# Ledger of designs, part 19: designed miniproteins, single chains

Each design is a single chain, and the fold is of that chain. pLDDT is the mean over its residues in the fold that is shown.

## One batch from the design tools (miniprotein)

Design m635
Fold by ESMFold2-Fast:
Structure m635 (fold): chain A 67 residues (1-67)
Amino acid sequence: SMEEIRQEILKLVGEVIRLMGERVELEFQARKSSDPAERQRLLEQAEELDKQIKEKLQQMNELDSQL
């Protein structure tokens, strides 16, 4: 139903907000680090979260197209 699709989109929105917060925190920690190896690890983790965010946004678009 349209209501079930809307509920799934809202769930995905919550997940995206959480992942965006985690990504911002990692980017902040990377900028404050004086260790190049630590900066690289944190940026790689932030990039992985960005990929997950993009996947969830794509899922939201696919669900929205069914409304």
Scores: mean pLDDT 89

Design m636
Fold by ESMFold2-Fast:
Parts: structure tokens; sequence; C-alpha cells
Structure m636 (fold): chain A 84 residues (1-84)
């Protein structure tokens, strides 16, 4: 179970890294930039869910990491919402 969750988290991390260059390449294209931010927010939400399943009783450091990821997700979602 934990090994499967760790593998899924690793796959999410790899997907996030793969999307970053595409985002940078399209930063001046508003429509594409917003699309990539939505995709990144979705991937980050999945990563946070998997991380919490691996760490059901997070330490202070682990909780800080979760909070930082949630803040990033919120920032991306709010930026997309402002353009709707």
Amino acid sequence: SDQKLQQQLQEMDQQLLARAPEYQANVNDEEKSLKYKLELAKLLRQAVELYQQLHPNPSAEEQADIDRLRATIKAFEEEVKKKE
C-alpha cells in the first residue's frame, strides 16, 4: 500500500517536472499559460492527496510542506478564476 502510494507520488512529481518546461515556453501565451496552470493545479492536488495518505499523522515539517503545496494550488486556481 505505502509502496504503491510512494510510486504514485513519484509519478506525479515526474509529471509536474515535465509540465514546467511547457509552461515556461508558453508563458507569453495567456490561454496556454492558464491551461498549464490548471493542469499543474490538478497534478498538485493529486500529489497532496497521495502525500497525506503516506503521512496520515504528519510531523510539523511534513504539515508545512502540505500547507505550502496547498497555497501553490490556491494561487494557480485564483489566477485562472480571475481570467474567467
Scores: mean pLDDT 74

Design m637
Fold by ESMFold2-Fast:
Structure m637 (fold): chain A 86 residues (1-86)
Amino acid sequence: SSEEVLARQEAILKALREGLREGKAAVSLEEVEEEAKRRGIPREAAFELLAAKRLLEGKVVPASEEEREWMERLVEEYERALEELK
């Protein structure tokens, strides 16, 4: 249901917020390219999926400043989406 989706998004946002604050969110550009090709989706979507997974696992740090910028943008987009759904 939409409520279940919101709960998952809230968990991801919390993990992303904590991960960015601690500098724990990273996927390599090569991994993003491979995932995008494998799924037939844009790089932005592939990065989103991989970054969220890595942050939820709490096992990685940002591989580059570019990845941190992408994470900040994703957090902002997720926070806006969650706020609009309240």
Scores: mean pLDDT 60

Design m638
Fold by ESMFold2-Fast:
Structure m638 (fold): chain A 73 residues (1-73)
Amino acid sequence: MEEELNRLKQFADELVEKVRKTYEEALAKGTPEQARYAFRKASLDAVREAAEQSPEAAKIVREKTDELFAEME
């Protein structure tokens, strides 16, 4: 149980880090508005990818991407 949760958390953390990198790259190449758009799209894609593995993974990704978005403001 805990090993499965740790595996899902690692998978979720990797997806969240991918979202963060997408935002940073978009911000470097374009406007803040374009970077926010890229972040939103990447976040939705990450949640969808996580949901294919488990509902718990999708919840972790959603929570962490919400936290990242708050930090960016």
Scores: mean pLDDT 79

Design m639
Fold by ESMFold2-Fast:
Structure m639 (fold): chain A 78 residues (1-78)
Amino acid sequence: MDPETLDAEVGVALAEIRLAVAKIAYEKGDTSDLEWMRRQAEWARELAEKYKDINPQAAADARRVAGELEELIKKAEE
């Protein structure tokens, strides 16, 4: 595995972990750190942009994570 492929896969894995943490926080009623969730969504969007031409699959996965975080933030703001 070349370093760029590994970097992309690790990036997506970290984005998935951050999404899981955000979902757990929401399920427990902890919506006090919406700015943290917004930063994670922004980071996932940046990851998607970084890999869009290099690793389209990793970019697609990062976009999905960002979208799920954005929907979770919207629900938490209700």
Scores: mean pLDDT 79

Design m640
Fold by ESMFold2-Fast:
Structure m640 (fold): chain A 94 residues (1-94)
Amino acid sequence: SPEEKLEELFEEMERVMKDLEEGKITPQQARDKLMELVNEAVDIAVKNKDLETLQRVLELTRKAMELFEKLGDEESVAAFRHEQEVIEKLIERL
């Protein structure tokens, strides 16, 4: 189901953030993987007009930004800030 797929994507996003925080992956690897997972979750949510999931993705992008800020990765912070703006516009159009 879409709900089961979304839970898998959110579990993967949380794992990527944990791996980044624990130094198991580079900031670049974490950014690339999180962006892929976020975009897939956004596509599913938009297709299903799932406002709750878009809001959940938005919260997760905020957590990712805070983590990258703590690491001093300004490029990743900027990338997720841009993604946040895109998601907010999608929410407004629903």
Scores: mean pLDDT 89

Design m641
Fold by ESMFold2-Fast:
Structure m641 (fold): chain A 66 residues (1-66)
Amino acid sequence: SISEFIKAFKENKLTSSQVTKLLLLAMDESVSRAELAAYIKEEMGFSPKQAEELADMALEVAKILK
């Protein structure tokens, strides 16, 4: 659910602004999974593995919101 997604991102100490930006990028059809993971790694400072896991979660939530 969206609430479980928000919980996971709060547990990783993301701000509401960062969560919103991540969801907007995940909803953008021009942005690939690899580009989303790179953004999470480079701009948000997560490990490559965490970035991939967060990218996959954001993409699943974006599918529900579309």
Scores: mean pLDDT 77

Design m642
Fold by ESMFold2-Fast:
Structure m642 (fold): chain A 89 residues (1-89)
Amino acid sequence: SVDDLISQGDSYRSQGDYVTSGDYYRQAGDILRQQGRYRDASDYYRQSSRYYYQSSDNGSPNSQQLRQQGLDSDIQSGILDIIVGVSRI
């Protein structure tokens, strides 16, 4: 369930594992989007993007992949923000 994915993301975030947290929030965003919950999906994609960028900036060996994952989540958030008619910041 989406609540389970969010709970897992929160758990890994509290442990400082931002990559795994980002993966769970991205998955939550995907399910919320499928459910038509576009604002909620946008928020979780935005959180996922932030954590991927944070991890890439810390000099991870997979930093290029993390930047790409961050960008992909950021684009998804932006598309959903346009769909719901909210201004993207």
Scores: mean pLDDT 82

Design m643
Fold by ESMFold2-Fast:
Structure m643 (fold): chain A 112 residues (1-112)
Amino acid sequence: AAAAEAAEREALLAEVLARRPEPEVQADLAAAEAAFPAQARRFAEELKEKYNISDELAERIERALVEDPPEEEVEELLREVEKEAGKEAAEAVRKAYELAREQRRVLALLRA
């Protein structure tokens, strides 16, 4: 799954770099940015179902994915996830956070 999403992102980036920004591309980028909170919420809900994390911890994860807090705060959150739901759950959150940060960088690049 992760490899397929990475390939889709690279393909989109290559297509946008070939077609420097038309208004339609900017509208699609705005829609992608607007979808970010919904994606973060769905991920938090999936973690609750798969790893039995608390509602409080799931809300903190959703917030971190949307707000891009300092690295120290992210590491503290990951430590809490590992303590409550185990190392596999913490690794899933770290991976999602890295993907979210990468998506923000790609969107910023495409807007430029």
Scores: mean pLDDT 71

Design m644
Fold by ESMFold2-Fast:
Structure m644 (fold): chain A 60 residues (1-60)
Amino acid sequence: SAELEKQIEEHIAKAKALLDADRNSYANRLQGTEEIAKANLLRVKLGEPLPGEVVKYFMG
């Protein structure tokens, strides 16, 4: 749905903004990871596969 797609884009945008502000900040990486996790949950609800590369980028 358009609403879920918008929410996914908003969560991804928030994660990117946090990393752009300070990539090495533990707090920013943690919050960014949480935003990506929320986006991934919404993508699963839309029937889309989890973007493992994005998860590894924030968590690995």
Scores: mean pLDDT 72

Design m645
Fold by ESMFold2-Fast:
Structure m645 (fold): chain A 98 residues (1-98)
Amino acid sequence: VSEEVFDVLAEIGVLQIRAAVMSVILRKLAEKYKSTNPELAKKLEELAAQYDAIMDELTEVDRLAPENPEEARQRIETLKSRLDELNKEADKVIKEAE
């Protein structure tokens, strides 16, 4: 159903934007701490790379959605869970920063 495909694509778009925003924030924060706390900077860059990986997977799901919206929906739910866990880890790392 075309409406179902549209809803799936819209949700993918929102998740891509959220992941992209976090990746940018973490990389800017890593640059800020690079000279004063290089271990924290490295950890922030590694977290940013994980958000990039989620965005890559969302791009694959976007391509799948018109042909198999049900499978795309299941993959979105998995990616949402991974994004929630990653957000919690990012918050913890940022909060522990001096």
Scores: mean pLDDT 84

Design m646
Fold by ESMFold2-Fast:
Structure m646 (fold): chain A 64 residues (1-64)
Amino acid sequence: EEEKRRLRYRALSLIVERGPEGVTLDELAQELGVSKETAERIVAELEADGRVRRGPDGRYYPAP
């Protein structure tokens, strides 16, 4: 699904752009214009790909 790939790429780009500050699920959902559930699925896929990580503060960061 091209739409799904586009959303994942945009999510990754936003997380990378925020860098050390991290991104919350609420911020991701708002910026992408999707539900919190959809944002959570997107981030789970990016984590599975090793591209992002969740910090102990609940924010998402670029993977090393």
Scores: mean pLDDT 79

Design m647
Fold by ESMFold2-Fast:
Structure m647 (fold): chain A 55 residues (1-55)
Amino acid sequence: LSDEEINKLKTEGVKKAIYSFPFIRLLDENGNLIKVLSFPSKEEGIKEAEKINKI
C-alpha cells in the first residue's frame, strides 16, 4: 500500500489493522470491521498491516 492509500483508509475511519490469514482486517475505533484486504503472501500481509498501524 502507498502512503496515500493508507491515509485514505485512515480518513475512512480505520484505526487498526489485524492480519488474520488470508486477509488483513481493518477496524474502526470500536473494533468494528470496515474492510478486508488480501495480499499475495502472508509476509506481505503482515508488513502492510504493520505499516497501516504505524502511520
Scores: mean pLDDT 81

Design m648
Fold by ESMFold2-Fast:
Structure m648 (fold): chain A 98 residues (1-98)
Amino acid sequence: MEEYVERARALIESEKDPAVKAYLETLLELRLRVARGEELEPAEREELAARFMAAFDAALPTLLKKVEEEKGKEAAEEVRRKIEEARPELEERVRATI
């Protein structure tokens, strides 16, 4: 667990795109809260879910470009379609996970 957190922090610090950095920071915060079993007030849960979704949306273009560079344009288009299809469920699952 701690080794994972240290590597995640190093990756976040090395990321140069502000949107991807914010997304990774929010994802790490969400994962750590789940791992600690922290009970969040409804307002805090909604705020964290909203921050996660906003950061995810802002980072999406850069993340899709990285997928295209690593796996090709067809793979990036498939990931984009799956995200668009699953988006309403993703927001609900994030709220349920926190």
Scores: mean pLDDT 74

Design m649
Fold by ESMFold2-Fast:
Structure m649 (fold): chain A 74 residues (1-74)
Amino acid sequence: MPVPAEVLEAYKAETRPLGVGAEAVASGDEEALRRAVLEAVRQLIARGVPLAEIAEELREAGEDDVAEEVEALA
């Protein structure tokens, strides 16, 4: 995969594992979570990571709705 493991780890650290994301969703703060994920995605794009690869990783993580938002950025 073109996304280096350390970049994915930084992305996961930025959004924290789904545990923190799940809490934000449960509290009705889905928009704040989505904004944080999209910001992390923008950082990956700025580093030259292909948008399609980022969307695939988001789907693997169970963030299908965010993956669709990322694909819309293309």
Scores: mean pLDDT 58

Design m650
Fold by ESMFold2-Fast:
Structure m650 (fold): chain A 102 residues (1-102)
Amino acid sequence: SEEELMEEIKKVFDDALKKIEQTAEEGIRRAREEGLDPEEVYAELQRKVGQILDEAKRKIRKLILEHKASDEVIEKANKMYQELEDKALEIVERTRAELRAL
């Protein structure tokens, strides 16, 4: 059903956001414990976040294709993806500020 498809799509985005948050937290922990350069940790965080976003996009595209999603579902998925990208950017920039404060 459309409702079940939207729940699966939401789960992909929720899982991606959680991974981004965990990756940021781990980066701060490692910088604090290992004395890594803040800009190197920031660069690694950006790379890992990009990979998580790409994986989420791939999974969503597969769900849309397999379920022959309606234009309405595709529009909602695109808006959710934009929200995920915006939240990812906020997490990355907040993390950069925390790294620089170490």
Scores: mean pLDDT 88

Design m651
Fold by ESMFold2-Fast:
Structure m651 (fold): chain A 115 residues (1-115)
Amino acid sequence: MSKIENLKKEVLELVDRLIQVATEIEKRLQGKDPEAVNTVKEIRELAEKLKEAIENNDYDTALHIARQLLLLVRDKFDYIYGRFKDDPETRALIEEAVRLAERVYQLLQEIKKLK
Protein backbone atom coordinates (compact mmCIF):
# COMPACT_ATOMS: atom_id res chain seq x y z
CA MET A 1 0.00 0.00 0.00
CA SER A 2 1.34 3.49 -0.85
CA LYS A 3 2.06 6.10 1.85
CA ILE A 4 -0.88 8.19 0.56
CA GLU A 5 -3.22 5.15 0.76
CA ASN A 6 -2.11 4.49 4.37
CA LEU A 7 -2.62 8.17 5.33
CA LYS A 8 -6.07 8.18 3.63
CA LYS A 9 -7.11 5.12 5.69
CA GLU A 10 -5.88 6.77 8.93
CA VAL A 11 -7.67 10.07 8.14
CA LEU A 12 -10.96 8.27 7.33
CA GLU A 13 -10.79 6.38 10.66
CA LEU A 14 -10.23 9.69 12.52
CA VAL A 15 -13.08 11.42 10.63
CA ASP A 16 -15.44 8.50 11.43
CA ARG A 17 -14.48 8.85 15.12
CA LEU A 18 -15.06 12.65 14.94
CA ILE A 19 -18.56 12.08 13.45
CA GLN A 20 -19.27 9.55 16.25
CA VAL A 21 -18.03 11.94 18.97
CA ALA A 22 -20.03 14.89 17.53
CA THR A 23 -23.17 12.70 17.33
CA GLU A 24 -22.74 11.65 21.00
CA ILE A 25 -22.24 15.27 22.14
CA GLU A 26 -25.35 16.36 20.14
CA LYS A 27 -27.44 13.63 21.85
CA ARG A 28 -26.13 14.58 25.33
CA LEU A 29 -26.92 18.29 24.79
CA GLN A 30 -30.37 17.75 23.21
CA GLY A 31 -32.90 19.92 25.10
CA LYS A 32 -30.20 21.42 27.38
CA ASP A 33 -28.24 24.00 25.34
CA PRO A 34 -29.58 24.91 21.86
CA GLU A 35 -26.54 27.09 20.96
CA ALA A 36 -24.08 24.30 21.84
CA VAL A 37 -26.25 21.73 19.97
CA ASN A 38 -26.21 23.95 16.84
CA THR A 39 -22.40 24.31 17.04
CA VAL A 40 -21.89 20.53 17.44
CA LYS A 41 -24.36 19.86 14.58
CA GLU A 42 -22.33 22.22 12.32
CA ILE A 43 -19.12 20.36 13.32
CA ARG A 44 -20.77 16.98 12.52
CA GLU A 45 -22.09 18.23 9.14
CA LEU A 46 -18.62 19.56 8.20
CA ALA A 47 -17.04 16.24 9.25
CA GLU A 48 -19.54 14.35 7.03
CA LYS A 49 -18.67 16.61 4.05
CA LEU A 50 -14.97 16.12 4.84
CA LYS A 51 -15.41 12.31 4.76
CA GLU A 52 -17.09 12.55 1.33
CA ALA A 53 -14.24 14.70 -0.07
CA ILE A 54 -11.58 12.26 1.24
CA GLU A 55 -13.47 9.21 -0.13
CA ASN A 56 -13.54 10.96 -3.56
CA ASN A 57 -9.75 11.70 -3.32
CA ASP A 58 -10.60 15.45 -3.48
CA TYR A 59 -7.83 16.47 -1.08
CA ASP A 60 -8.04 20.19 -2.00
CA THR A 61 -11.68 20.32 -0.87
CA ALA A 62 -10.87 18.03 2.09
CA LEU A 63 -8.04 20.31 3.31
CA HIS A 64 -10.28 23.40 2.94
CA ILE A 65 -13.12 21.76 4.95
CA ALA A 66 -10.65 20.42 7.58
CA ARG A 67 -9.23 23.94 8.06
CA GLN A 68 -12.75 25.41 8.49
CA LEU A 69 -13.60 22.60 10.93
CA LEU A 70 -10.41 23.16 12.99
CA LEU A 71 -11.00 26.95 13.17
CA LEU A 72 -14.66 26.44 14.19
CA VAL A 73 -13.73 23.89 16.88
CA ARG A 74 -10.94 26.15 18.26
CA ASP A 75 -13.11 29.32 18.12
CA LYS A 76 -16.03 27.67 19.96
CA PHE A 77 -13.93 25.47 22.31
CA ASP A 78 -13.58 27.93 25.22
CA TYR A 79 -17.25 28.97 24.96
CA ILE A 80 -18.65 25.41 24.95
CA TYR A 81 -16.08 24.06 27.44
CA GLY A 82 -16.89 26.87 29.93
CA ARG A 83 -20.60 25.97 29.85
CA PHE A 84 -19.94 22.32 30.83
CA LYS A 85 -17.63 22.66 33.87
CA ASP A 86 -19.98 20.29 35.80
CA ASP A 87 -20.19 17.72 32.95
CA PRO A 88 -16.78 16.01 32.69
CA GLU A 89 -18.02 13.41 30.13
CA THR A 90 -19.25 16.06 27.66
CA ARG A 91 -16.01 18.05 28.22
CA ALA A 92 -13.90 14.95 27.49
CA LEU A 93 -15.81 14.42 24.22
CA ILE A 94 -15.28 18.10 23.25
CA GLU A 95 -11.52 17.76 24.00
CA GLU A 96 -11.42 14.56 21.88
CA ALA A 97 -13.18 16.40 19.00
CA VAL A 98 -10.51 19.16 19.11
CA ARG A 99 -7.66 16.60 19.04
CA LEU A 100 -9.31 14.68 16.17
CA ALA A 101 -9.81 17.88 14.11
CA GLU A 102 -6.14 18.88 14.65
CA ARG A 103 -4.83 15.42 13.69
CA VAL A 104 -7.08 15.21 10.58
CA TYR A 105 -5.85 18.63 9.37
CA GLN A 106 -2.19 17.63 9.99
CA LEU A 107 -2.54 14.35 8.04
CA LEU A 108 -4.33 16.05 5.11
CA GLN A 109 -1.45 18.55 4.90
CA GLU A 110 0.94 15.55 4.77
CA ILE A 111 -1.09 13.97 1.92
CA LYS A 112 -0.93 17.26 -0.02
CA LYS A 113 2.90 17.40 0.41
CA LEU A 114 3.21 13.89 -1.08
CA LYS A 115 1.17 14.80 -4.20
Scores: mean pLDDT 83

Design m652
Fold by ESMFold2-Fast:
Order: structure tokens, then sequence, then C-alpha cells
Structure m652 (fold): chain A 59 residues (1-59)
């Protein structure tokens, strides 16, 4: 499921014309939340629970 979260992040960054970081498929959910925080302007603490919920839905 982690790969799907990373793919969604990369897709959003590409659509917005932002530079895509070298994220590995082993990247932590915390790291993914930090990158979402940078592109959305929302705090990581707000984003993290939403990503955890999405990961659970993908199982």
Amino acid sequence: ARKVLIEKLKETMEIRGVEIPDLKDSASIDTIAEEWSKITGAEKEYILPKLELEEKRLK
C-alpha cells in the first residue's frame, strides 16, 4: 500500500509542476506526509492521519 501513497504524491507534484523528490518505495508515511505538507501548505500533523486512513483502505 505504501507504493500507492507515493505514486499519488508524485502524480500530484507532477500536475502542479513541482520537482519530484527521489522517494523510495520504502519511504515512511511520515516522509510522505512531509512532502504533502510542502505542496499543500497544511501542517504534517493534519496530513498524517489522512494518509494512515488511506493506507488502511488499501488493505
Scores: mean pLDDT 74

Design m653
Fold by ESMFold2-Fast:
Structure m653 (fold): chain A 129 residues (1-129)
Amino acid sequence: MPVKQVLTPAQRTALQTAATDYAQNTLKLSQERAEEVAELVVDLLDAVLANGALTNDVLSPYFPKLKSPRDVPLFLGAVSLAADLVGEPLTAVEIKKLADFFSNLFGEPISVELVIQAKETLKNAFNSV
C-alpha cells in the first residue's frame, strides 16, 4: 500500500533552507531564483508524499516552472528523494535518463553528480528534524 505522508512544518523549513543554500552556493542562482526553486522542490516533495507515488501527472506541472539548466539538479535531487520516501527509488539509469531529457530541453549538459549532491543535501535536511 502506498503510505501517504505529510511534511511537518519543521521538515518544510529545513528543506526550504537547505534547498535555498544549495541553489545559491552550489548552483550559483540569484537569491530570488534560489528561493523560487527551493519553494518549487519543497512543494514537489509534499505533492509526491501526499500522492504516495511518483507519477508523471504529479511531476509534469513543475516542468514549465524550470527556467534554466541550473534549476535542474536541485529539481531532480528532490524527485530522487521523493521516490526514496515513497519506497520506489530511482535507479542510476533512470536519473541519467531524466538528466539527459533536461540536457536536450535546455541545450546544456546536466550534471548527474550535482543531482546526487542535491538529493543528499535535501535528505540530510529531512533527517535533521
Scores: mean pLDDT 85

Design m654
Fold by ESMFold2-Fast:
Structure m654 (fold): chain A 85 residues (1-85)
Amino acid sequence: GIEITEKEIALKNLETALKSLKKKDDEDILTAIDNLEEALEILKKDSDASKEAISNLEKALKSLKEKDYDEAVESLEKAIKTLEK
């Protein structure tokens, strides 16, 4: 299962991604994508990971690639909130 330390690393990456997205600069958006992909990879490798959080992260990543930054932020915030429970 996901150890609390790995979950905390994923959360930190997601919080960094969220802050980067709110800046709406091209470099910050690339940073957000990288941090989100790393967090998603960590969470997908563990069967104890929240499926709801993974679903919201996949939606956030898709929205980022489609340049729908507002939907990406909303989906990412939902994933973070789910993981904090």
Scores: mean pLDDT 77

Design m655
Fold by ESMFold2-Fast:
Structure m655 (fold): chain A 65 residues (1-65)
Amino acid sequence: GAEEAARAAREGAAASEGGRGAGTSAKMLVNDYGSREGARAGNAAGVAGADAETAGKALEQGSLR
């Protein structure tokens, strides 16, 4: 229902913020050591957070229809 969609959207936004922060921190750390593999892992964490936010929005839009 609408309550579930709203909760999913909020959780998606929180996951996006957490993923972005984790990705940034990991990227800064590996930049210090010159590790491209660590930078890729940090980027992947950020992308996962953004995907969760998108899914939350899709669920919210479905409830509005």
Scores: mean pLDDT 58

Design m656
Fold by ESMFold2-Fast:
Structure m656 (fold): chain A 57 residues (1-57)
Amino acid sequence: FMEILEALKNGDIEKAVEAAIKYIKENKVNVDNLIDSLKEAGYTEAAEKLRKAVEAL
């Protein structure tokens, strides 16, 4: 989880999305809840990229 936050703080959206996918797979996290949390926090671009990446799986 901390890897996602650090990447977002640094503006590295691609790294944040990759870390989020890994976090979801390893922890069986609800994808929709994570995407909604990112949007609520103002990380709309990261949330959109994460949704597309998950849908491509």
Scores: mean pLDDT 76

Design m657
Fold by ESMFold2-Fast:
Structure m657 (fold): chain A 70 residues (1-70)
Amino acid sequence: SMRERATRLAAAGLGLPVPGVSPEQRALAGEGLRVAGKGDYAAGAELLRRGGIPATPELARAATEEASGK
């Protein structure tokens, strides 16, 4: 589900160990969520997608909300 994907992306972006996610993907998730966290969900999703993480603006927004601890 999108919620499960958002939770996994948020955890990776916070630098937490996530099964099946490489250190390089965690660093990229952190960068993408930083951009999305400034309100630019489309740019955040684009950055994630260029690094091989499939993401939509909706997923990037959901992940930033999860990463905020809510």
Scores: mean pLDDT 80

Design m658
Fold by ESMFold2-Fast:
Structure m658 (fold): chain A 93 residues (1-93)
Amino acid sequence: GELIKEAEEEIKKAKEALKKGDIDEAIKHLQKAIDLAEKLAKKGDKETAKKFYEEVIELAKELMKLAESKGDRKGILEAIGLILRAIGGLFEL
């Protein structure tokens, strides 16, 4: 319901930020998306949580490449952190 809609909106905003080259906005929206995926997992919506974890991994890989292209070490570390959180979430499903 509500959480799914919010997660989809955060994923959309992360994609838009990545397209614009906005590292800080992409990090912000990916963090919100993974927080929402974790809430869905806790509520027992494992299939939807899996979908959002997988989307966060793919977008965080794009974020890492963007941050690397700009020499943004903090952005690279934040992207790695998001990938690890999402992988951890998938293993807990």
Scores: mean pLDDT 90

Design m659
Fold by ESMFold2-Fast:
Structure m659 (fold): chain A 83 residues (1-83)
Amino acid sequence: SYLENLTQAQLDRMRYLIIKTGLLSEEEVDELLKNKNDKEFLIKFVKAVKYLMENTESDKSIEDLKEFLKSLGVPEEIIEEVE
């Protein structure tokens, strides 16, 4: 499972960000987690973070984004698939 190395607090934060961006509803996020669709959940999270960074006035690089996502336990293979 892609989520094996994530704490509950990290999962809750990821879930919050996906819902906050409007990419998925709370029910859709919970269904992905319940059905162990870990890859799709992580892809949606990467898209949510990218959307937030692109819509903020930020001088943060793509490398800073990748390091942030890796720090949250997102596999590099998932990050590369979205970018």
Scores: mean pLDDT 71

Design m660
Fold by ESMFold2-Fast:
Structure m660 (fold): chain A 73 residues (1-73)
Amino acid sequence: HMERRREAVRNELAEIKSDLEKAKKEPVTKEQLQILKARAGYVRDRAEELGDEELVKEATSLINEIDKLLKEM
């Protein structure tokens, strides 16, 4: 059951990364970036519950990258 949860977190992180790359190439609203940040936060919380330090760091990195884009707007 832990392996399934870890795989779900990995899959959600991959989708968030894909959405973030699209946001860099296409016009996006501040609201869309805030929603993406919230999604990354939920994924980080799930990774923390799993005790998976690598997944927590990856989710935190995505949150920081989204925050950087929000500051540039």
Scores: mean pLDDT 83

Design m661
Fold by ESMFold2-Fast:
Structure m661 (fold): chain A 68 residues (1-68)
Amino acid sequence: MLTDEEIEAAVNLLKASVILVLYRKGKATIEDLKEGIEAARKAIELDPNDVAAQETLKELEEMLKKAQ
């Protein structure tokens, strides 16, 4: 059974992943990217060994750099 922390990590990773996909399709704003970065960072804080969360954060940060 998942702990509350594991559930919160999964929810934050899902939020970050959805924002990443939407931004790639031109359906998300720069503010959405910033929210995605916060969500990915929270997922890593709760589960530092989550490679998917680390990769998602990297992709979101690269997109934010290109948008500025």
Scores: mean pLDDT 83

Design m662
Fold by ESMFold2-Fast:
Structure m662 (fold): chain A 76 residues (1-76)
Amino acid sequence: SIEDYSREISRSLALMAAGVAIATTEDEAAREAARRLADAVAAGDYEAALEAARELERLGEGELARAARRALEAAR
């Protein structure tokens, strides 16, 4: 269905944002937050994913964190 497709695309966008952060950040704390974001998204743990995205934003990856949060909200 369109709803299932949209949800899958949104999940993929959140994972992509996390993957970019893991690949590009030089801050180990931000990399760890991005890994937690990816793990939470893969597990379907929306609350853990949002917490990881907020930490990623606090650590200076604001654009990637906001992109992930928008994708997660669209996936619901």
Scores: mean pLDDT 78

Design m663
Fold by ESMFold2-Fast:
Formats: C-alpha cells, sequence, structure tokens
Structure m663 (fold): chain A 90 residues (1-90)
C-alpha cells in the first residue's frame, strides 16, 4: 500500500469514528513525519516526543538515553493527557 493509500484509509476510519477534522489533520501530519523517518527509529521517536509529548531537546535526549526514566515517564503521562484533553474536550 502506498503512503497516500494509507493516509486515505486512516482519514476514512477516523471520519467514521466521529473524530474532529483538526485531530484527523494533526494525526495524518504526524504519521507523514514518522513515515518519512521510518528507517531511523531514534528520529521517529524524537518526532513523537516533541509533538505528542511536547518535550524540549534536553528532555528528548533524556528519554532516548533512558526510556524507563521515571521522571520522563511522568512528564510524558502529564503532557500526553494534556494533548488528549485539548483535542477531545474542545
Amino acid sequence: MTLEEIIEEIRREMEKAGVSQELIDFIIELYKKLHENKDDKEKSFRIFLQTVGGLDEEDVERAINDPDDPEIRALLAERGAAFVARFLAS
């Protein structure tokens, strides 16, 4: 399946589920960035941490060096919850 076909399938399924257009567009853009860097797992993980996690460069480096760091895990849980709240409550 091409990237374009995957994106159209994601869009269709999310629209059927009643997901907002703003959230659909955000997820598709995130998916495109992750797909562009699919052969570089560290780069893909950095993009995820910066976009969904809202981490700065220092905290991204900490997460990459120790993914099980309790402080980073707590920060990601807090920022992940804030991200979800932003798109589900508005």
Scores: mean pLDDT 67

Design m664
Fold by ESMFold2-Fast:
Structure m664 (fold): chain A 105 residues (1-105)
Amino acid sequence: SKEKEEKIKKLVEKIGKADEEKFEKVLELLREAIEKYNKDNKLSDEEIEEGLKVFREYHEAAKNGDKEKADILGILVENFLKALSEIISEEEFEELVKKIEEVLK
């Protein structure tokens, strides 16, 4: 949905601006969600590793003020979260987003 896409976009912007400690907590929540909810193995181990690496590269680019790189990597991060939201239930995705937002406050 359009509302879901806007929510993901805002979440990605908050993740990019996070300090290192909050960012590592966000990655931990993502790892736990992927492990717990990817029960049908719809995301491969390689796709999970690539996705988490993109989050780290995005955060580094955003922190360093590399706007062009951050914009490109931000799209990839948004696509990863959209893919995850199609694999897990709407309720499980909303709970994950809520936990991430609580960490980023």
Scores: mean pLDDT 82

Design m665
Fold by ESMFold2-Fast:
Structure m665 (fold): chain A 75 residues (1-75)
Amino acid sequence: SAAEREEERKRRIEANVAKYWDELKAELQRLMEEEGLSREEALKRLGITPENASQLKKLEEQKRRFDEEKRKEAG
């Protein structure tokens, strides 16, 4: 049961990261400012493990680069 729940949680996090990334990022920033937590501690409060945090960082970089390229192409 625990292993199945962990697998489901990982899939849900990954599947919804792109859709909810901006909201997640805003909550992360708020936790750091409101609670004075480090980025790692704030991610733990959100239930994100260090492994998942590394994946989120890479996804954030990719999204940022794509958004920048799209803006430059549009302009």
Scores: mean pLDDT 66

Design m666
Fold by ESMFold2-Fast:
Structure m666 (fold): chain A 58 residues (1-58)
Amino acid sequence: SALEKELTILQFRLMALRVERDLYLRNSSVPQSVVDATEREIRRTQDQIRRLEGELAR
C-alpha cells in the first residue's frame, strides 16, 4: 500500500539521518547548529513514523 511504501521510505531516511549526525559529531569543523538541525530532522522523522505505524494498525 501507499502508506507501507511511505513508512519504508521514512525508515531509510531515518537511518541516513543517523549516519549523517554521527559523521558530523566526528568532525570538529561542523558547527553545532548543523548537528542540532539534523537532530530536529531525526525527531520529526521518528514522529512521522510513529503516526504512520498507528494508521497502519487501524
Scores: mean pLDDT 87

Design m667
Fold by ESMFold2-Fast:
Structure m667 (fold): chain A 54 residues (1-54)
Amino acid sequence: MAELEEMYEWLTKRFGKEAAEEVMRAYKEGVEKGGLSQGVASWAAEVLRLMAES
């Protein structure tokens, strides 16, 4: 989806490719285990963690 592609590009620019891949993996794992709500929660948690580490 275009939205996911934009998110990946933004994360890569802001935090680097490795961090972007980790966030996207967390989102996908969340979606697989708990659906969209869990995916979004996992994504948000990882982004907040990266922002706090910056």
Scores: mean pLDDT 76

Design m668
Fold by ESMFold2-Fast:
Structure m668 (fold): chain A 78 residues (1-78)
Amino acid sequence: DLVERARTVIEAARDPSVPPELLAQAFRHLAEQARNYDSPYAKEAAELFDKAAEHASAGNRDEAVRYAQKALELLEKD
């Protein structure tokens, strides 16, 4: 379930022991999965996960979480 995987990655983002690059990779994988998700919000959610990955890679964990939460909210509407 994409929604459940997204929740897991968002929780991992709150753990400072998780390396930023691994977090960014996880968000990029969520974006790829979202593009193949059968939802009218799939494209927008994927773009938000890509933004989360960019912020995670830059060390901006709080911003990464905010973008990922927005993507999750869109996926939960379907």
Scores: mean pLDDT 83

Design m669
Fold by ESMFold2-Fast:
Structure m669 (fold): chain A 86 residues (1-86)
Amino acid sequence: SDLEKAIEHAEEAIRKVEEGDLEGAVRHLREGIEHLIKASKDEKLKESLRKSLEELEKLYEMKHPELGEAVRRGAEEVIKLAEYLK
């Protein structure tokens, strides 16, 4: 399911942060959020998730020093939300 894929990608994003692979971490968090958007029926939640994707891309483009922490927190929120929606 899209919710299970969202969790799988979010868990992989956390793993990539721990390994120092920030490019891989961003890619997996992006996929996790996209699967969560596909699973969601709430239009306000979908818009919030799309804004989260925009912020993630901005942090990545800027090579922001807090990118790893932002990915980790974003992935934890994706997991919590996906588990809630199951």
Scores: mean pLDDT 88

